# Designs tried in a protein design run: designed miniproteins, single chains, continued (2). Part 89

Each design is a single chain, and the fold is of that chain. pLDDT is the mean over its residues in the fold that is shown.

## One batch from the design tools (miniprotein)

Design m7083
Fold by ESMFold2-Fast:
Structure m7083 (fold): chain A 71 residues (1-71)
Amino acid sequence: SELEENRRRAAEAARRAVEEHGGRATPRDASEFALRGGTDEGAAAGAAIHEAVKRHGEATPELAERTALGE
């Protein structure tokens, strides 16, 4: 479905963003990701990273990806 495809792309974007940021996102990093979402995919990825950080104190690529998938 379109919803599943959009979630998968957001999850891939969230994973890549954290990997490119050295494999860890902190609360400070999460704020920057949320503000830089210039596309729907980027906004969804930033929101997933922020939520993962909120739940776990920090986000790995795996946590950001799982959070974007609704896990």
Scores: mean pLDDT 76

Design m7084
Fold by ESMFold2-Fast:
Structure m7084 (fold): chain A 83 residues (1-83)
Amino acid sequence: SRDAMVEEDLRTLEEMIKDIRRDVERIKRGEITDPLEISKIMARILAALSTANLLMRVAPELRERMEKLMEEAQKLYDEVKAL
């Protein structure tokens, strides 16, 4: 059903943000130094932002939760860009 698909996509997005957060902390600790690997992590952040925007269109009832996830993803992107 649409609701089950939305819940699954939301869980996938939350796990994606969680994994990105872990990778960003590894960059900040100097454990990830390869510019190509860092670029791939930044691309994953942009993909998460795009997914959240799409989910907000499909499930307007999740807007507040999606905006919070987008704010977190944008903050992670800015943190990596500032390094």
Scores: mean pLDDT 86

Design m7085
Fold by ESMFold2-Fast:
Structure m7085 (fold): chain A 124 residues (1-124)
Amino acid sequence: GSTVEDYLQQLPEEKFSEIVNHFKRLDPEVYQELVDAGLNVDRVLKALVAGELHVNPSVLEQSPEDIARDLAILLRNLPATVVGASTVVEALEELKNDPSRLQKFYNNRISLDFAKQIVDEMLS
């Protein structure tokens, strides 16, 4: 199957830069939470875009602003779907401990191996 890197090669770097800039504007609180936790926000967002592309190839045709909005909603909803998490960062840490929770978040539309790749890209 395709790797996270294979999906990221489909996304132009300029388009990704626009996604990050729109994300900072749309949800500065979550952006700052990720920064304060010492996470590389670009890597977090790239890994999530790869997950979305794996599930729905039409994401490539979406505008950077629409992708950024979808990612902001996704991250905001992540604590509600990860038992024991109350913040976005806590939810991401729980995914590192149990990547199968990310499979559940994607309604089992990704494999466990792909979920592990997404978590590794986000948190390393």
Scores: mean pLDDT 83

Design m7086
Fold by ESMFold2-Fast:
Structure m7086 (fold): chain A 100 residues (1-100)
Amino acid sequence: SKEEEFEKMVKEAEKRMEEIVEEAKKQGNEEVAKLAKEFVELAIEVVKKLLEKGLISLEEARDALETVLKKVEEIVENKDLESAEQAVKVVKDAKKKLEE
C-alpha cells in the first residue's frame, strides 16, 4: 500500500538523519545537531500530511524527503546555524498553513 511504502521511506530518512545528527555532534555543534533533527522530523510530518490530504504523490513525497536530507547534510557540513534556524522556521510555517 502507499502507507507501507511511505513508512519505509520515513524509516530510511530517519536512519540517514541519525547519521547526519551524529556527525554534527562529533563536530561539537550540538545546537546544529538539535535543529537538524527538528528540521527533518517536522519535514516528515509536513510531507505525511500532504500525502494524506492527496496534495502530493508518493514520488513527490520521496523527492521532498531527499531534498530535506540533502539540505540538512549541507547545513551540517557547513556548520551553518543560521540556515538550520531558517529551515526549522520554514517547515514550522508550512505545518501551520496545513493545519490552518
Scores: mean pLDDT 87

Design m7087
Fold by ESMFold2-Fast:
Structure m7087 (fold): chain A 67 residues (1-67)
Amino acid sequence: SATDLLQAVAEATADLPEEVRRAVGEAFFAAGSDVDRVIAAVRAVLEKAGLPEAAARLAETIRRQAE
């Protein structure tokens, strides 16, 4: 569900700076409920922030949670 996915995103980003976590959250809500769109949006935020490893880890977490 969208709620479970939001929780997974929050947990996966808990170790990141607050500003980055806020930007990821905003991208998540803007993307809606489509899993592929959510992955693309949060990856773009993290890659723009210079965190490609975090982007890859978060994408994998979202993919697993969406099952």
Scores: mean pLDDT 78

Design m7088
Fold by ESMFold2-Fast:
Structure m7088 (fold): chain A 113 residues (1-113)
Amino acid sequence: SNEIREKLVTKLTERYPGVLEIAPKLLSELSTAIESGDWNTVSTKGLLIVNLAEGVSNILTELGQTELAKKLENAAKDLKLAIENQDKEATQEAFNTLVSLLQEILGDAFVVP
């Protein structure tokens, strides 16, 4: 619901100041790194987006959105595993899934470049 999204964005901004402002650049840099096979950047920037997703999942749980929180947590775990395995195809698929979920959950506050 719109009300839950507003509460989520407020709590996320209070607990992780600046995270939503850096997200577009982080997503762009990570997308480029995945395509080029720059695994050092994929690992570093990918773990930042995984941490963002875990933060959002924790707040969703606090707001009673347990199933959505679990779905997001699983998507974050899939991305982390694909990065650890240096699997380009799995990393691209997991990244696209996680970004789509974050965009659905956070709406306009989560800017995808």
Scores: mean pLDDT 88

Design m7089
Fold by ESMFold2-Fast:
Structure m7089 (fold): chain A 62 residues (1-62)
Amino acid sequence: GAADELREALIARGFSEAGAQAVVDAMLARGASDEELRKAAEEIRAAKTREEAVQAVVRAMS
């Protein structure tokens, strides 16, 4: 599902499994939809560096 896609994208960009799960849980706690999780995963996958991936997470959570 969308949450799994986001978790996998974060892990692929160097996040730990626990760190990736914490991001997913935080977005779901904010009421993020499956579409919002999917868009976040796409932006994280488009990131060329870990730093760009962190910036994508900050944008998704703002």
Scores: mean pLDDT 84

Design m7090
Fold by ESMFold2-Fast:
Structure m7090 (fold): chain A 92 residues (1-92)
Amino acid sequence: SKEEKLKKLREALKHIMEAIKNLKKNKNIEEAIKKLEEAKKVSPEEVHPLIEKAIEYAKKYKKEKNEKDREKAIELANEAGEKIGAEIRKLE
């Protein structure tokens, strides 16, 4: 299950990176939200609060168009990605 754990962590990181890309380029915020939700499903429980907060800020940005909410969503998604990356390094 080490290999299965590593596979899930890599999938989570990929989803987070795709979400960040969509948020930074302001292309498709709904797609970014969906990718964060997919990342949460395969992420360790410890990073769920960061992903949940990133989703919350992305949803606020979609409704209110406040750039600070987009910046916070990106920041929180990056923090989740860093923690997942650290877990990948521990398993490799």
Scores: mean pLDDT 88

Design m7091
Fold by ESMFold2-Fast:
Structure m7091 (fold): chain A 105 residues (1-105)
Amino acid sequence: MEEAKKKLRERVEELIKEKGLVPSEQTGVLSALELVIENSSDEELKEIVENSPSPEETVRLILIKLLELAKNEKNVAKSAALYLTAGALAYIVGEDMKELKEEVE
């Protein structure tokens, strides 16, 4: 459990540094990670780590996992929170955000 969570956190923190994310974007990415960790089994977290060798690929799999969790969630409020978090993360790692980050060191 702890090793997979630690690796996910390290890769997310690396993405934040590499892309120079502002505090609001950092909060969005970290909230997405926390929701995935809280709503996934140890095996599911290990699969994310094993199938995503880069920080960007890890965040992409976190986004996919959030959408899967939201789709399968029976509680409407929890499902809505997962979708909102996924939407924020998709915006942060989308093409327009990537273009903005490419202009900044």
Scores: mean pLDDT 75

Design m7092
Fold by ESMFold2-Fast:
Structure m7092 (fold): chain A 99 residues (1-99)
Amino acid sequence: MNLSEEVKKELEELLAFIKENKGNFEAIEKKLKELGKKLLPTASDEEQVGIVLTALVLYHLSKEEIDEELLEELRDLTIHLKKKYPNNYYIDAALNLLK
């Protein structure tokens, strides 16, 4: 994924937030929506969550050294969001990346 340096910083901050707030899916979803609103202001809340989640997963998986603890948190988050939004294409894409 070819992302701007500003977007990469936002994704890094979000990954740090997830690591600091393990299992707090409601707080994490709120941060996904906040970033989604900033980057995709005309998208629906559900699309904002799904698109940012997929970008976050792709960004983390693109690193040479993958934080396995953070990868497990991303899997748990994605499973939680799939239960909440069962027909979201982007959440399905994120789940497929985390196989």
Scores: mean pLDDT 84

Design m7093
Fold by ESMFold2-Fast:
Structure m7093 (fold): chain A 75 residues (1-75)
Amino acid sequence: SLADILAQVPEEKRAAARALVDEAVARVLRSRSPAEGQAIADELRRRLVEELGVPEALAEQIARAVYEGGLTILG
Protein backbone atom coordinates (compact mmCIF):
# COMPACT_ATOMS: atom_id res chain seq x y z
CA SER A 1 0.00 0.00 0.00
CA LEU A 2 1.02 3.64 -0.34
CA ALA A 3 1.06 3.89 3.48
CA ASP A 4 3.57 0.99 3.67
CA ILE A 5 5.80 2.68 1.06
CA LEU A 6 5.60 6.03 2.94
CA ALA A 7 6.62 4.23 6.17
CA GLN A 8 10.05 3.74 4.51
CA VAL A 9 10.56 7.55 4.48
CA PRO A 10 12.53 8.75 7.57
CA GLU A 11 10.19 9.82 10.41
CA GLU A 12 11.41 13.46 10.41
CA LYS A 13 10.50 13.82 6.69
CA ARG A 14 7.38 11.63 6.60
CA ALA A 15 4.80 14.38 7.35
CA ALA A 16 6.25 16.59 4.58
CA ALA A 17 6.34 13.61 2.17
CA ARG A 18 2.70 12.79 3.03
CA ALA A 19 1.67 16.40 2.31
CA LEU A 20 3.34 16.28 -1.14
CA VAL A 21 1.67 12.92 -1.84
CA ASP A 22 -1.79 14.18 -0.80
CA GLU A 23 -1.41 17.23 -3.09
CA ALA A 24 -0.24 15.03 -6.00
CA VAL A 25 -3.14 12.57 -5.50
CA ALA A 26 -5.66 15.45 -5.66
CA ARG A 27 -4.01 16.76 -8.86
CA VAL A 28 -3.91 13.30 -10.52
CA LEU A 29 -7.64 12.81 -9.78
CA ARG A 30 -8.33 16.16 -11.55
CA SER A 31 -6.07 15.35 -14.55
CA ARG A 32 -7.72 14.91 -17.97
CA SER A 33 -5.16 12.56 -19.55
CA PRO A 34 -2.59 9.87 -18.64
CA ALA A 35 0.12 12.33 -19.82
CA GLU A 36 -1.04 14.94 -17.26
CA GLY A 37 -1.08 12.27 -14.53
CA GLN A 38 2.43 11.13 -15.47
CA ALA A 39 3.72 14.74 -15.39
CA ILE A 40 2.24 15.20 -11.88
CA ALA A 41 3.84 11.91 -10.72
CA ASP A 42 7.20 12.95 -12.24
CA GLU A 43 7.02 16.31 -10.40
CA LEU A 44 6.23 14.50 -7.13
CA ARG A 45 9.26 12.21 -7.64
CA ARG A 46 11.56 15.22 -8.26
CA ARG A 47 10.25 17.14 -5.21
CA LEU A 48 10.63 14.11 -2.89
CA VAL A 49 14.28 13.75 -3.99
CA GLU A 50 15.23 17.46 -4.21
CA GLU A 51 13.30 18.96 -1.25
CA LEU A 52 13.28 16.01 1.20
CA GLY A 53 16.29 13.91 0.15
CA VAL A 54 14.17 10.78 -0.35
CA PRO A 55 16.18 8.08 -2.19
CA GLU A 56 15.41 8.09 -5.93
CA ALA A 57 14.16 4.46 -5.99
CA LEU A 58 11.75 5.10 -3.08
CA ALA A 59 10.55 8.38 -4.66
CA GLU A 60 9.86 6.46 -7.92
CA GLN A 61 7.83 3.83 -5.98
CA ILE A 62 5.76 6.57 -4.29
CA ALA A 63 5.16 8.44 -7.58
CA ARG A 64 4.15 5.23 -9.38
CA ALA A 65 1.70 4.28 -6.60
CA VAL A 66 0.09 7.75 -6.80
CA TYR A 67 -0.21 7.56 -10.61
CA GLU A 68 -1.60 3.99 -10.65
CA GLY A 69 -3.99 4.72 -7.75
CA GLY A 70 -5.35 7.79 -9.55
CA LEU A 71 -5.93 5.82 -12.77
CA THR A 72 -7.76 3.05 -10.85
CA ILE A 73 -10.18 5.55 -9.23
CA LEU A 74 -10.82 7.38 -12.57
CA GLY A 75 -11.29 4.13 -14.58
Scores: mean pLDDT 80

Design m7094
Fold by ESMFold2-Fast:
Structure m7094 (fold): chain A 72 residues (1-72)
Amino acid sequence: SVLDLQTKAGKALKTAADESLPEEKRLQAAKEAKEAIDQLEPLDPVSAQNMRNKLIIIGKKHKSEKVKEEAL
């Protein structure tokens, strides 16, 4: 459902933003967020765009090029 995708993307975004976690965990979370956002886009484009903007901000703040590439 749309709600399930929003919940999945939200949890993944929180994990990707957590600087206390290893880079590999943040990278995996960024991938999960991107996948959920991509699935959400045709169903709820406004929520998808808001979440995509958050993922971009997370990517810009990270020093890891891998996390940045996955977020963008």
Scores: mean pLDDT 80

Design m7095
Fold by ESMFold2-Fast:
Structure m7095 (fold): chain A 64 residues (1-64)
Amino acid sequence: SEDVELLVEKGGISKETAEKIVNAIKEAVARGDEVTLRIIKKELVDLGLSEEEANAIIDKYKEK
């Protein structure tokens, strides 16, 4: 998954942690949980992603 690779390379996290974050985004999107999505976005930025990169990952799962 391109999202997992981006999180590993720019976030400095393990592949397993990146996969857990992607699954957390999918679950929050499925529930319409905008509070959790906002928290995840902040955590991605705190890890070293730009706000644009964090939004792009989240929006990818919302477009389906």
Scores: mean pLDDT 81

Design m7096
Fold by ESMFold2-Fast:
Structure m7096 (fold): chain A 112 residues (1-112)
Amino acid sequence: SIREKVEEALNRLEEFLRSQGLEVQRDFLLTASDGTSFVVDLLARAPDGSLILVEAKERSNPERAEYLREVAEERFGAEVEVIELSAEELERDFEGTLERLLREAEAIIASF
């Protein structure tokens, strides 16, 4: 099912991020200064304090991803990048989408 594919992709991203020395939390509650709260699927923290947020959605939403990035930057005072995990893309091409997501994570880590 699509739910199983999303969970498998999240598990493989978590394993990869941990293998790169990041601390990873699942289902992280991110709260903005106005009290609005978001559940982020993965929050990964690098040793220097830089953050990667991973959010699973039906479709890519760059505007929401940018908003979460800004909220997390304000909250933590650290460099933040957001990786969007699209359920539709995973259903269409699981292996190709996962390979792209892992490469995106690797590139972000290399930029820290």
Scores: mean pLDDT 84

Design m7097
Fold by ESMFold2-Fast:
Formats: structure tokens, sequence, C-alpha cells
Structure m7097 (fold): chain A 92 residues (1-92)
């Protein structure tokens, strides 16, 4: 359990780094959304490391809501986020 939660947290932190890189080249509105998503991914990683599964679930709901808003406004950037998440998972 602890090792699995640490691995999940590592994947989320790698995803946050990739998403911050995307924010550097995005338009200001998409960049703000990407920065917030990256912050929430780091907070979710911290919650998982602490074993706070309720906090992690709540943070996941916020991330999903922001991703839906991004996909409606900027589907190309939303696809780039999906690719970043997949690449982070594959790297671990």
Amino acid sequence: MEAELRLAAEVLRRAAERIRALAATADPESAAALTRIAELLDEMAEALEAGDLEAAARLEEEIVALLRELAARDPATARAVAAALAEAAAAT
C-alpha cells in the first residue's frame, strides 16, 4: 500500500512538471488553467503520500472539472495534457 501510493504520487509529480512546461508556451488563460491543474496534482501527490485518500479524491474531482473546462475552451491543449499524463505514467 505505501509503495503503491508513493509510486502514484511520483507519477502525479512528473505529470505536474510536464503540464507546467505546457503552460510556458500556452496563451494566458490556458496557462493559468494548466498552472492550477499542476498545483492540484502536486497537492494530490502530497495527500497520497500522507495516506489521505479522501483529500486525494476531492483534489481529483477538482482536476477533472478543470480539465473539462479546458477541453471545452481549448481542446488542443487538453489533448496535450492527456499526452503529458500518459508519458508521466509510462516513465515510472
Scores: mean pLDDT 83

Design m7098
Fold by ESMFold2-Fast:
Structure m7098 (fold): chain A 86 residues (1-86)
Amino acid sequence: MKKAAEEALKTIESDDPFDREVGLALLLILSAIALKYWNKTSKEDIEFLIETARKAAEVARRQGYDEDARILESTAEELEKKLKEL
């Protein structure tokens, strides 16, 4: 999980719009997997995924991609909500 999330963040930091979309898609897929397989995802992996999504949102906002930032922030909030219900 951690290595894949780190790779997604690096891809989102790309100046290429296509690579950025790929990184966003990968991070969203990882978040969906973590939510679906909650019992098999460690707390540390979930916390790392939340931090990565928030950092990716900051990068997206800095680059002017406000909609991507909103999606990433929403994803982090959903993961945080699920973590609190544990």
Scores: mean pLDDT 76

Design m7099
Fold by ESMFold2-Fast:
Structure m7099 (fold): chain A 89 residues (1-89)
Amino acid sequence: MEALEVAERIAEELIKKHPEAAYALDVFVSELREAVQAGLTPEEAIDRARKGALEEIDRLYKSGKITKEQAEIAKKAVDEVAERVREAL
């Protein structure tokens, strides 16, 4: 199963549990798609996607658009999708 398809399915599950994390999970999937298209290995693509999503969470928190609790939930969701995608490969 392609890493992108696995990531999209896991992200959809996590968005249902934590709708407030949808933005970060969408960034993760978008970054993963770009990294795969750029020819990165699955592991490198997952690492890039995780970093991009975490940077966006920090940006929103720094600008006061999300609370610390919302940022922590989003970071856990990003780490969970990254780990589950890695395990599925």
Scores: mean pLDDT 85

Design m7100
Fold by ESMFold2-Fast:
Structure m7100 (fold): chain A 90 residues (1-90)
Amino acid sequence: SAEVEAELRRLGRLLNEAALKVLDEVKKLALEAEKENKLEVYAEKFVEIVELAAAHLPPEVAERALRVTRIQAEGAVSGDVEAAKEKLLA
């Protein structure tokens, strides 16, 4: 139905918005982690936290969540947030 299809598109947009917001927050945390000289340690911990949180999800959903998380972590560590945003929206 058109209503169901419209709702699925809305949920997809919300997930994309959430992924971009998490990237912005992770970038802010990366600046603090860099001041502590622990950027790589906290980036690895972020991925591990998401992996544990995704463990109860279906494998396909968990794999997608981990791919998003790795893009966010890479963007934060490299500082190339714009490249990370492009990858998240692809």
Scores: mean pLDDT 78

Design m7101
Fold by ESMFold2-Fast:
Structure m7101 (fold): chain A 66 residues (1-66)
Amino acid sequence: MEEKRRELREEVAREVAEKLRDIGDIVDALLRYKKGETTEEEVREVIEKANISEEDKKKWLEALEK
């Protein structure tokens, strides 16, 4: 039982790591936008392509508008 739980945790950890990388890309794009180094459209594209929930995408789009 513990071995199967470890394998499942490793799979979930990889999925979480992938989502965290996508969130990192969004944060980087937002920082570049605030510095005037990119456009709002490019940041929106990064958010839309991210492997995160639609609710989280909406929250990041709201952060862009602030």
Scores: mean pLDDT 75

Design m7102
Fold by ESMFold2-Fast:
Structure m7102 (fold): chain A 94 residues (1-94)
Amino acid sequence: SSSEQLVQAVEDGDLTTALTAAISVDSSERSRRIALAVARAFVEKGRFDLAVKVLEALRPHVSPEKLPALDAAIAAARARDREAALAAIDTLEA
């Protein structure tokens, strides 16, 4: 799948390709799922700076009820808190 290919790009160190694709998120559920998978991969790789860029690109495309979880994910990523960032991303994927 597209998300698997972009997660593999993060693992392989092709961070620019993964970032560029993830920040082009649209209002589709598929696009949001891909962006969240890439944000998760960036957090796992310790690239919290890139995870923040992807999560901020999601802001206009998440429902108001999920904005607190998005803000929590961004705050955790900025704090370099891997466990908190992943927990917030799990909430966004639900």
Scores: mean pLDDT 85

Design m7103
Fold by ESMFold2-Fast:
Structure m7103 (fold): chain A 82 residues (1-82)
Amino acid sequence: VSERTLETVKKIIELARSSPDATVEVKGNTITITVEPTERGYKLREEIIKLAESDPELEVKVEGEIITITVKGSEEEVEKLE
């Protein structure tokens, strides 16, 4: 995993944690963000998706209010960001 991808992951986690409308869980190489079903939560969801989709080493899956971001190739480095 590139240092740039780790910085992108940090930004996503910090953005989600700074909001009262989101919950963040990090497990291995996967970051799960749950947003509240509010206008503010949905705007935060769009911002997070935009950041994650800007990085080719990140895989984004959206299931309603749940955003799952998987880091390709490294589990250990992502866990250290929690």
Scores: mean pLDDT 77

Design m7104
Fold by ESMFold2-Fast:
Structure m7104 (fold): chain A 91 residues (1-91)
Amino acid sequence: MAVLSEEEKLQQEIAEVEKEYKEARKELAELVQEKAPELFERYSQNPRDVYDEVLAELRADPEKRPIAELLERIEELHKRLQELKAKLAAL
């Protein structure tokens, strides 16, 4: 098998993380629309400033905990994607 360069490996990983990020965002949109449409509007207006507040509210309601879990997953995927892009730019 051909050995991938460091650049090609990072590009492959970025593509996979972007796919996971898009899938997680689809799941979030569907769950928020069903269970908490008002929270999605608030989150979309200023996601960074309201993230902890929204997450705490969602965790307090057992029916909304899956939304909290998706928000955490999306944030981790976004952070990972930014780190991978920074590594690629540093090559």
Scores: mean pLDDT 74

Design m7105
Fold by ESMFold2-Fast:
Structure m7105 (fold): chain A 81 residues (1-81)
Amino acid sequence: MSPEELYKKAKELAEKAREIFEEAKKLLSDPNADAVKATGLAMRGIGYATEAALLARKLKELGHEEEAKEISKLAGLEKEA
């Protein structure tokens, strides 16, 4: 897999993780929301974020450290400095 393909796939997974985490946060802020559904979404988001992190690590190994950092931030795995 080329670095470009790795970046594209990692970015797609990171975007999915972020979307799911934001949906889970919305559910957790609603007192009438299904807490079990919110937890399930958070776990699914962690799965996508983990896959994105593994691909980001591979990008870093290939010398694409800036792209790897972008993926980690997009997946919500990096805290604000």
Scores: mean pLDDT 76

Design m7106
Fold by ESMFold2-Fast:
Structure m7106 (fold): chain A 65 residues (1-65)
Amino acid sequence: MPKEQLIAQLRALAAEVQPSPADAARLDALIGELRAATTEEEVEAVAKQMLAVLGRSAHRRARAA
């Protein structure tokens, strides 16, 4: 998958999840790292971190309900 398509999907998911300002800032930093990644291993590591941030934001929303 092209990195731009992955970034677009992750931004759309972040809009649905409505992360905290801190999580949103972390996601923006990770998008920068993803764009700089040159190996599959680097892309996988950054993607896992982004999914963990998105998962924490979704979990916080669920706990608040």
Scores: mean pLDDT 73

Design m7107
Fold by ESMFold2-Fast:
Structure m7107 (fold): chain A 94 residues (1-94)
Amino acid sequence: MSPEEKLEEIVREAEAEVEALVAAGASREAIIGVLKRTVLQIIETLKPSPETLKEIAKLVVETEERLRTAAREEWPAIVRKFLEEVKKILKENL
């Protein structure tokens, strides 16, 4: 599987897990946990540069802040936006 195909699979699985957790009544902390685990999986799989990691880390902080103030119904959309922005950053640096 190519690096791009691995990235697409990781993102797809993360989106599905978030949707399932929201449907199951999971906490905001559980959703944030999915984001952090997904980022670690991306780091281990794609081994991005320190500069790319810095951009992703900033995006994680911004997304955690959005999730903190957002209604539950907005969480899947916030996570999808985060994952699409992470994909964009990584594709520009592959």
Scores: mean pLDDT 83

Design m7108
Fold by ESMFold2-Fast:
Structure m7108 (fold): chain A 92 residues (1-92)
Amino acid sequence: MAEEAAKAARELAEKLKDKDPELAEELKKAAEYIEKNKEKLTNEQLAQIYGKLGQAALSLGDREKAIELYEKAISLGHYTEEFKKNLEKAKA
């Protein structure tokens, strides 16, 4: 899961670099943090990361990717009510 989150963050950062360079840089730093701390990340922290990645995917109009990322966040058992609301917005 942590490696998947880091990969998703890097992919989204690359897609955002021209549209939202500040968010792209934030996601790149998030990927580096995940890669360095993958053994120390809690399910709660990983859920927050997937939630942020889902929001980034939505900002790109990539609803399918946003749904996938929010579902991964929900599966980790933290902030489920907030992510369910975000998932409904992505599906709409």
Scores: mean pLDDT 79

Design m7109
Fold by ESMFold2-Fast:
Structure m7109 (fold): chain A 83 residues (1-83)
Amino acid sequence: SLEEEINEAMELIQRSVDTLSAVIPAYKKAKKDVEEGKLSEEEARKKAIEEAAERLVAERGLSRKEAEELAKRTLDNILKAES
């Protein structure tokens, strides 16, 4: 039904907002660790994905695999947008 289609679209929008809310803070923390010389860019990226995934599992009830794939895709998009 149209109502079901609208509800599904709203759920997808909310999921996108929640994902960004998990990924952006993890990315900022990882970037600071690189700037302070504590981590390489690759190590910081991996750590940011893991931290964001843990938050998505806890707050959204996603599986670890789904959370990691979503965090990785979202982080890659943020890095492209800031470049």
Scores: mean pLDDT 82

Design m7110
Fold by ESMFold2-Fast:
Structure m7110 (fold): chain A 91 residues (1-91)
Amino acid sequence: MEEAVKELKELGEKLGDFNAAEVEEQIARAREKGVSDEELLAMIYARIAGYYLVLGEKEKAKEAMEKAIELAKKHSEERAEKLEEEKKEIE
């Protein structure tokens, strides 16, 4: 979790289009609603993949999305399905 959040913040700051503090607020609110740490980690990696896509780094975006899908499959089949569709758009 901590390492992924750090990467998310660094990418958000680099792009200037994404507010890393707002992402942390969204994570905190999701946690309040009973979302598990593994589901939160999946959401974080999906966001990291989005940042890499904006940077044009398709391979890193794909890797981050694959991590998000693997984590989502453990807790939410519906979320994993959405992430699989997003991954197809990267390829």
Scores: mean pLDDT 73

Design m7111
Fold by ESMFold2-Fast:
Structure m7111 (fold): chain A 62 residues (1-62)
Amino acid sequence: LLRVTLKPGTAGLTDRGEIIPGGSELEATSLEELPDGDLLLTLVDGTRVVLGREDIASIEEL
């Protein structure tokens, strides 16, 4: 299980078009690198979030 923290002033986008505000802490079951270098998170509820690497403050294993 991973905890991913977004940098303040950035945003994540869900697979449903919802915006996750900067400074949020997300719990993910998986992390995948996309061909363009972005990261795809699968959250514990099954929601998928695309993040730029530069938008991530920290990644911790829980």
Scores: mean pLDDT 80

Design m7112
Fold by ESMFold2-Fast:
Structure m7112 (fold): chain A 89 residues (1-89)
Amino acid sequence: SEELEKKLVEKRKERLTKIFEEKAEEARREGRDDVAEYIRLLKRALVEEDPEAVEKLRENWDNPAVKEAVELLLEPTKELDEEIQKELE
């Protein structure tokens, strides 16, 4: 069980990293550098557990670009836990 939990955490981190990086690149291609930077900041906060990134997000939470970054990540991450669990079966 402990080994399975560790594999689940590692696989989730890898999948999240890819989703965040792909969405940041898409935002940058659309000329939304502000949204791309906040997607990268969300990756640092949520995937890498960087407390400095968490604090920067709190300070800028009212910025519309932060909301847009979160909305872009919601759909691709919505079923992530179910998808990873299926792969480990």
Scores: mean pLDDT 78

Design m7113
Fold by ESMFold2-Fast:
Structure m7113 (fold): chain A 90 residues (1-90)
Amino acid sequence: VSNEELAETFEKAGIDTINKLDISEEKKKKAIEVVKESARYFLELASTQPLSVALTKALARLHKELSEIVGEDNASLIVSAVAQAVNEAL
């Protein structure tokens, strides 16, 4: 599996989870943008760092930024879905 495929898996899992949440379309759009930025950040880190380190850092940033938009519970749900999907793709 390429780092690019893992970043696509990260983004898809995040977006799919956000779209299932009972939140406003405005919050979904903001959360999706954060997921896309975090997937790019993961890909950048994975080019120079061990994959596990890159994933941990990207997920920490994703959780922090999503918590401000969708709240901590929804952020944790999204982060868990992304982490599971990427780990299953390894």
Scores: mean pLDDT 90

Design m7114
Fold by ESMFold2-Fast:
Structure m7114 (fold): chain A 109 residues (1-109)
Amino acid sequence: DPEVQQQALAYFRSLLDSFIEEARKRGDRATAEDYELLKRLLDGERLSDAELDRVIDTLLRRGWITPAEAEALRRLSPAERQRRIREILLREAMELYRARPVQILPPLS
């Protein structure tokens, strides 16, 4: 459902903003930058290989992928890696949105 996907992605972006704020609040600039990379990837930016590696590490820290999945991602071509990561992010966005306590009001920008 494209409408639900769009709502889930908007919610996920708001969660990333919260993760960035909390990371900055505790002085963890590296983690804040890693979440900013997730936002850039969702916005359709082509990331460098080093930036994609940081994204994979973030997915691992969040438990959104397994170590085996991370190694599989690192073996893909850059284009395939970015595509697979976007699929993972959409999956997580959808799961987090479905688990949201407030289901009637989608998050505003």
Scores: mean pLDDT 82

Design m7115
Fold by ESMFold2-Fast:
Structure m7115 (fold): chain A 84 residues (1-84)
Amino acid sequence: KLEELEKEIQQAIADLLPRAEELAKTIRSEAERRAAVRELLLEAIAKINFPELQELLTEALDGPAERQDEIQRRVEELLERLRK
């Protein structure tokens, strides 16, 4: 179900936000902080049973900053389509 997939994605994001916030406070090095957050995001992405979204999210994490904005926009468009 489309609604179930949307709920799964929203739940994964909700679970990640407090953990990412705690890591940001604990880790001084920006590089180490980014690596830890990336691991959390990859864990959440692996739970999403939607290959196209998994590919977009993984590309966003590994891409350069200027392309991450473009990929983020595409992910948001995909999520909007799934919702309605």
Scores: mean pLDDT 61

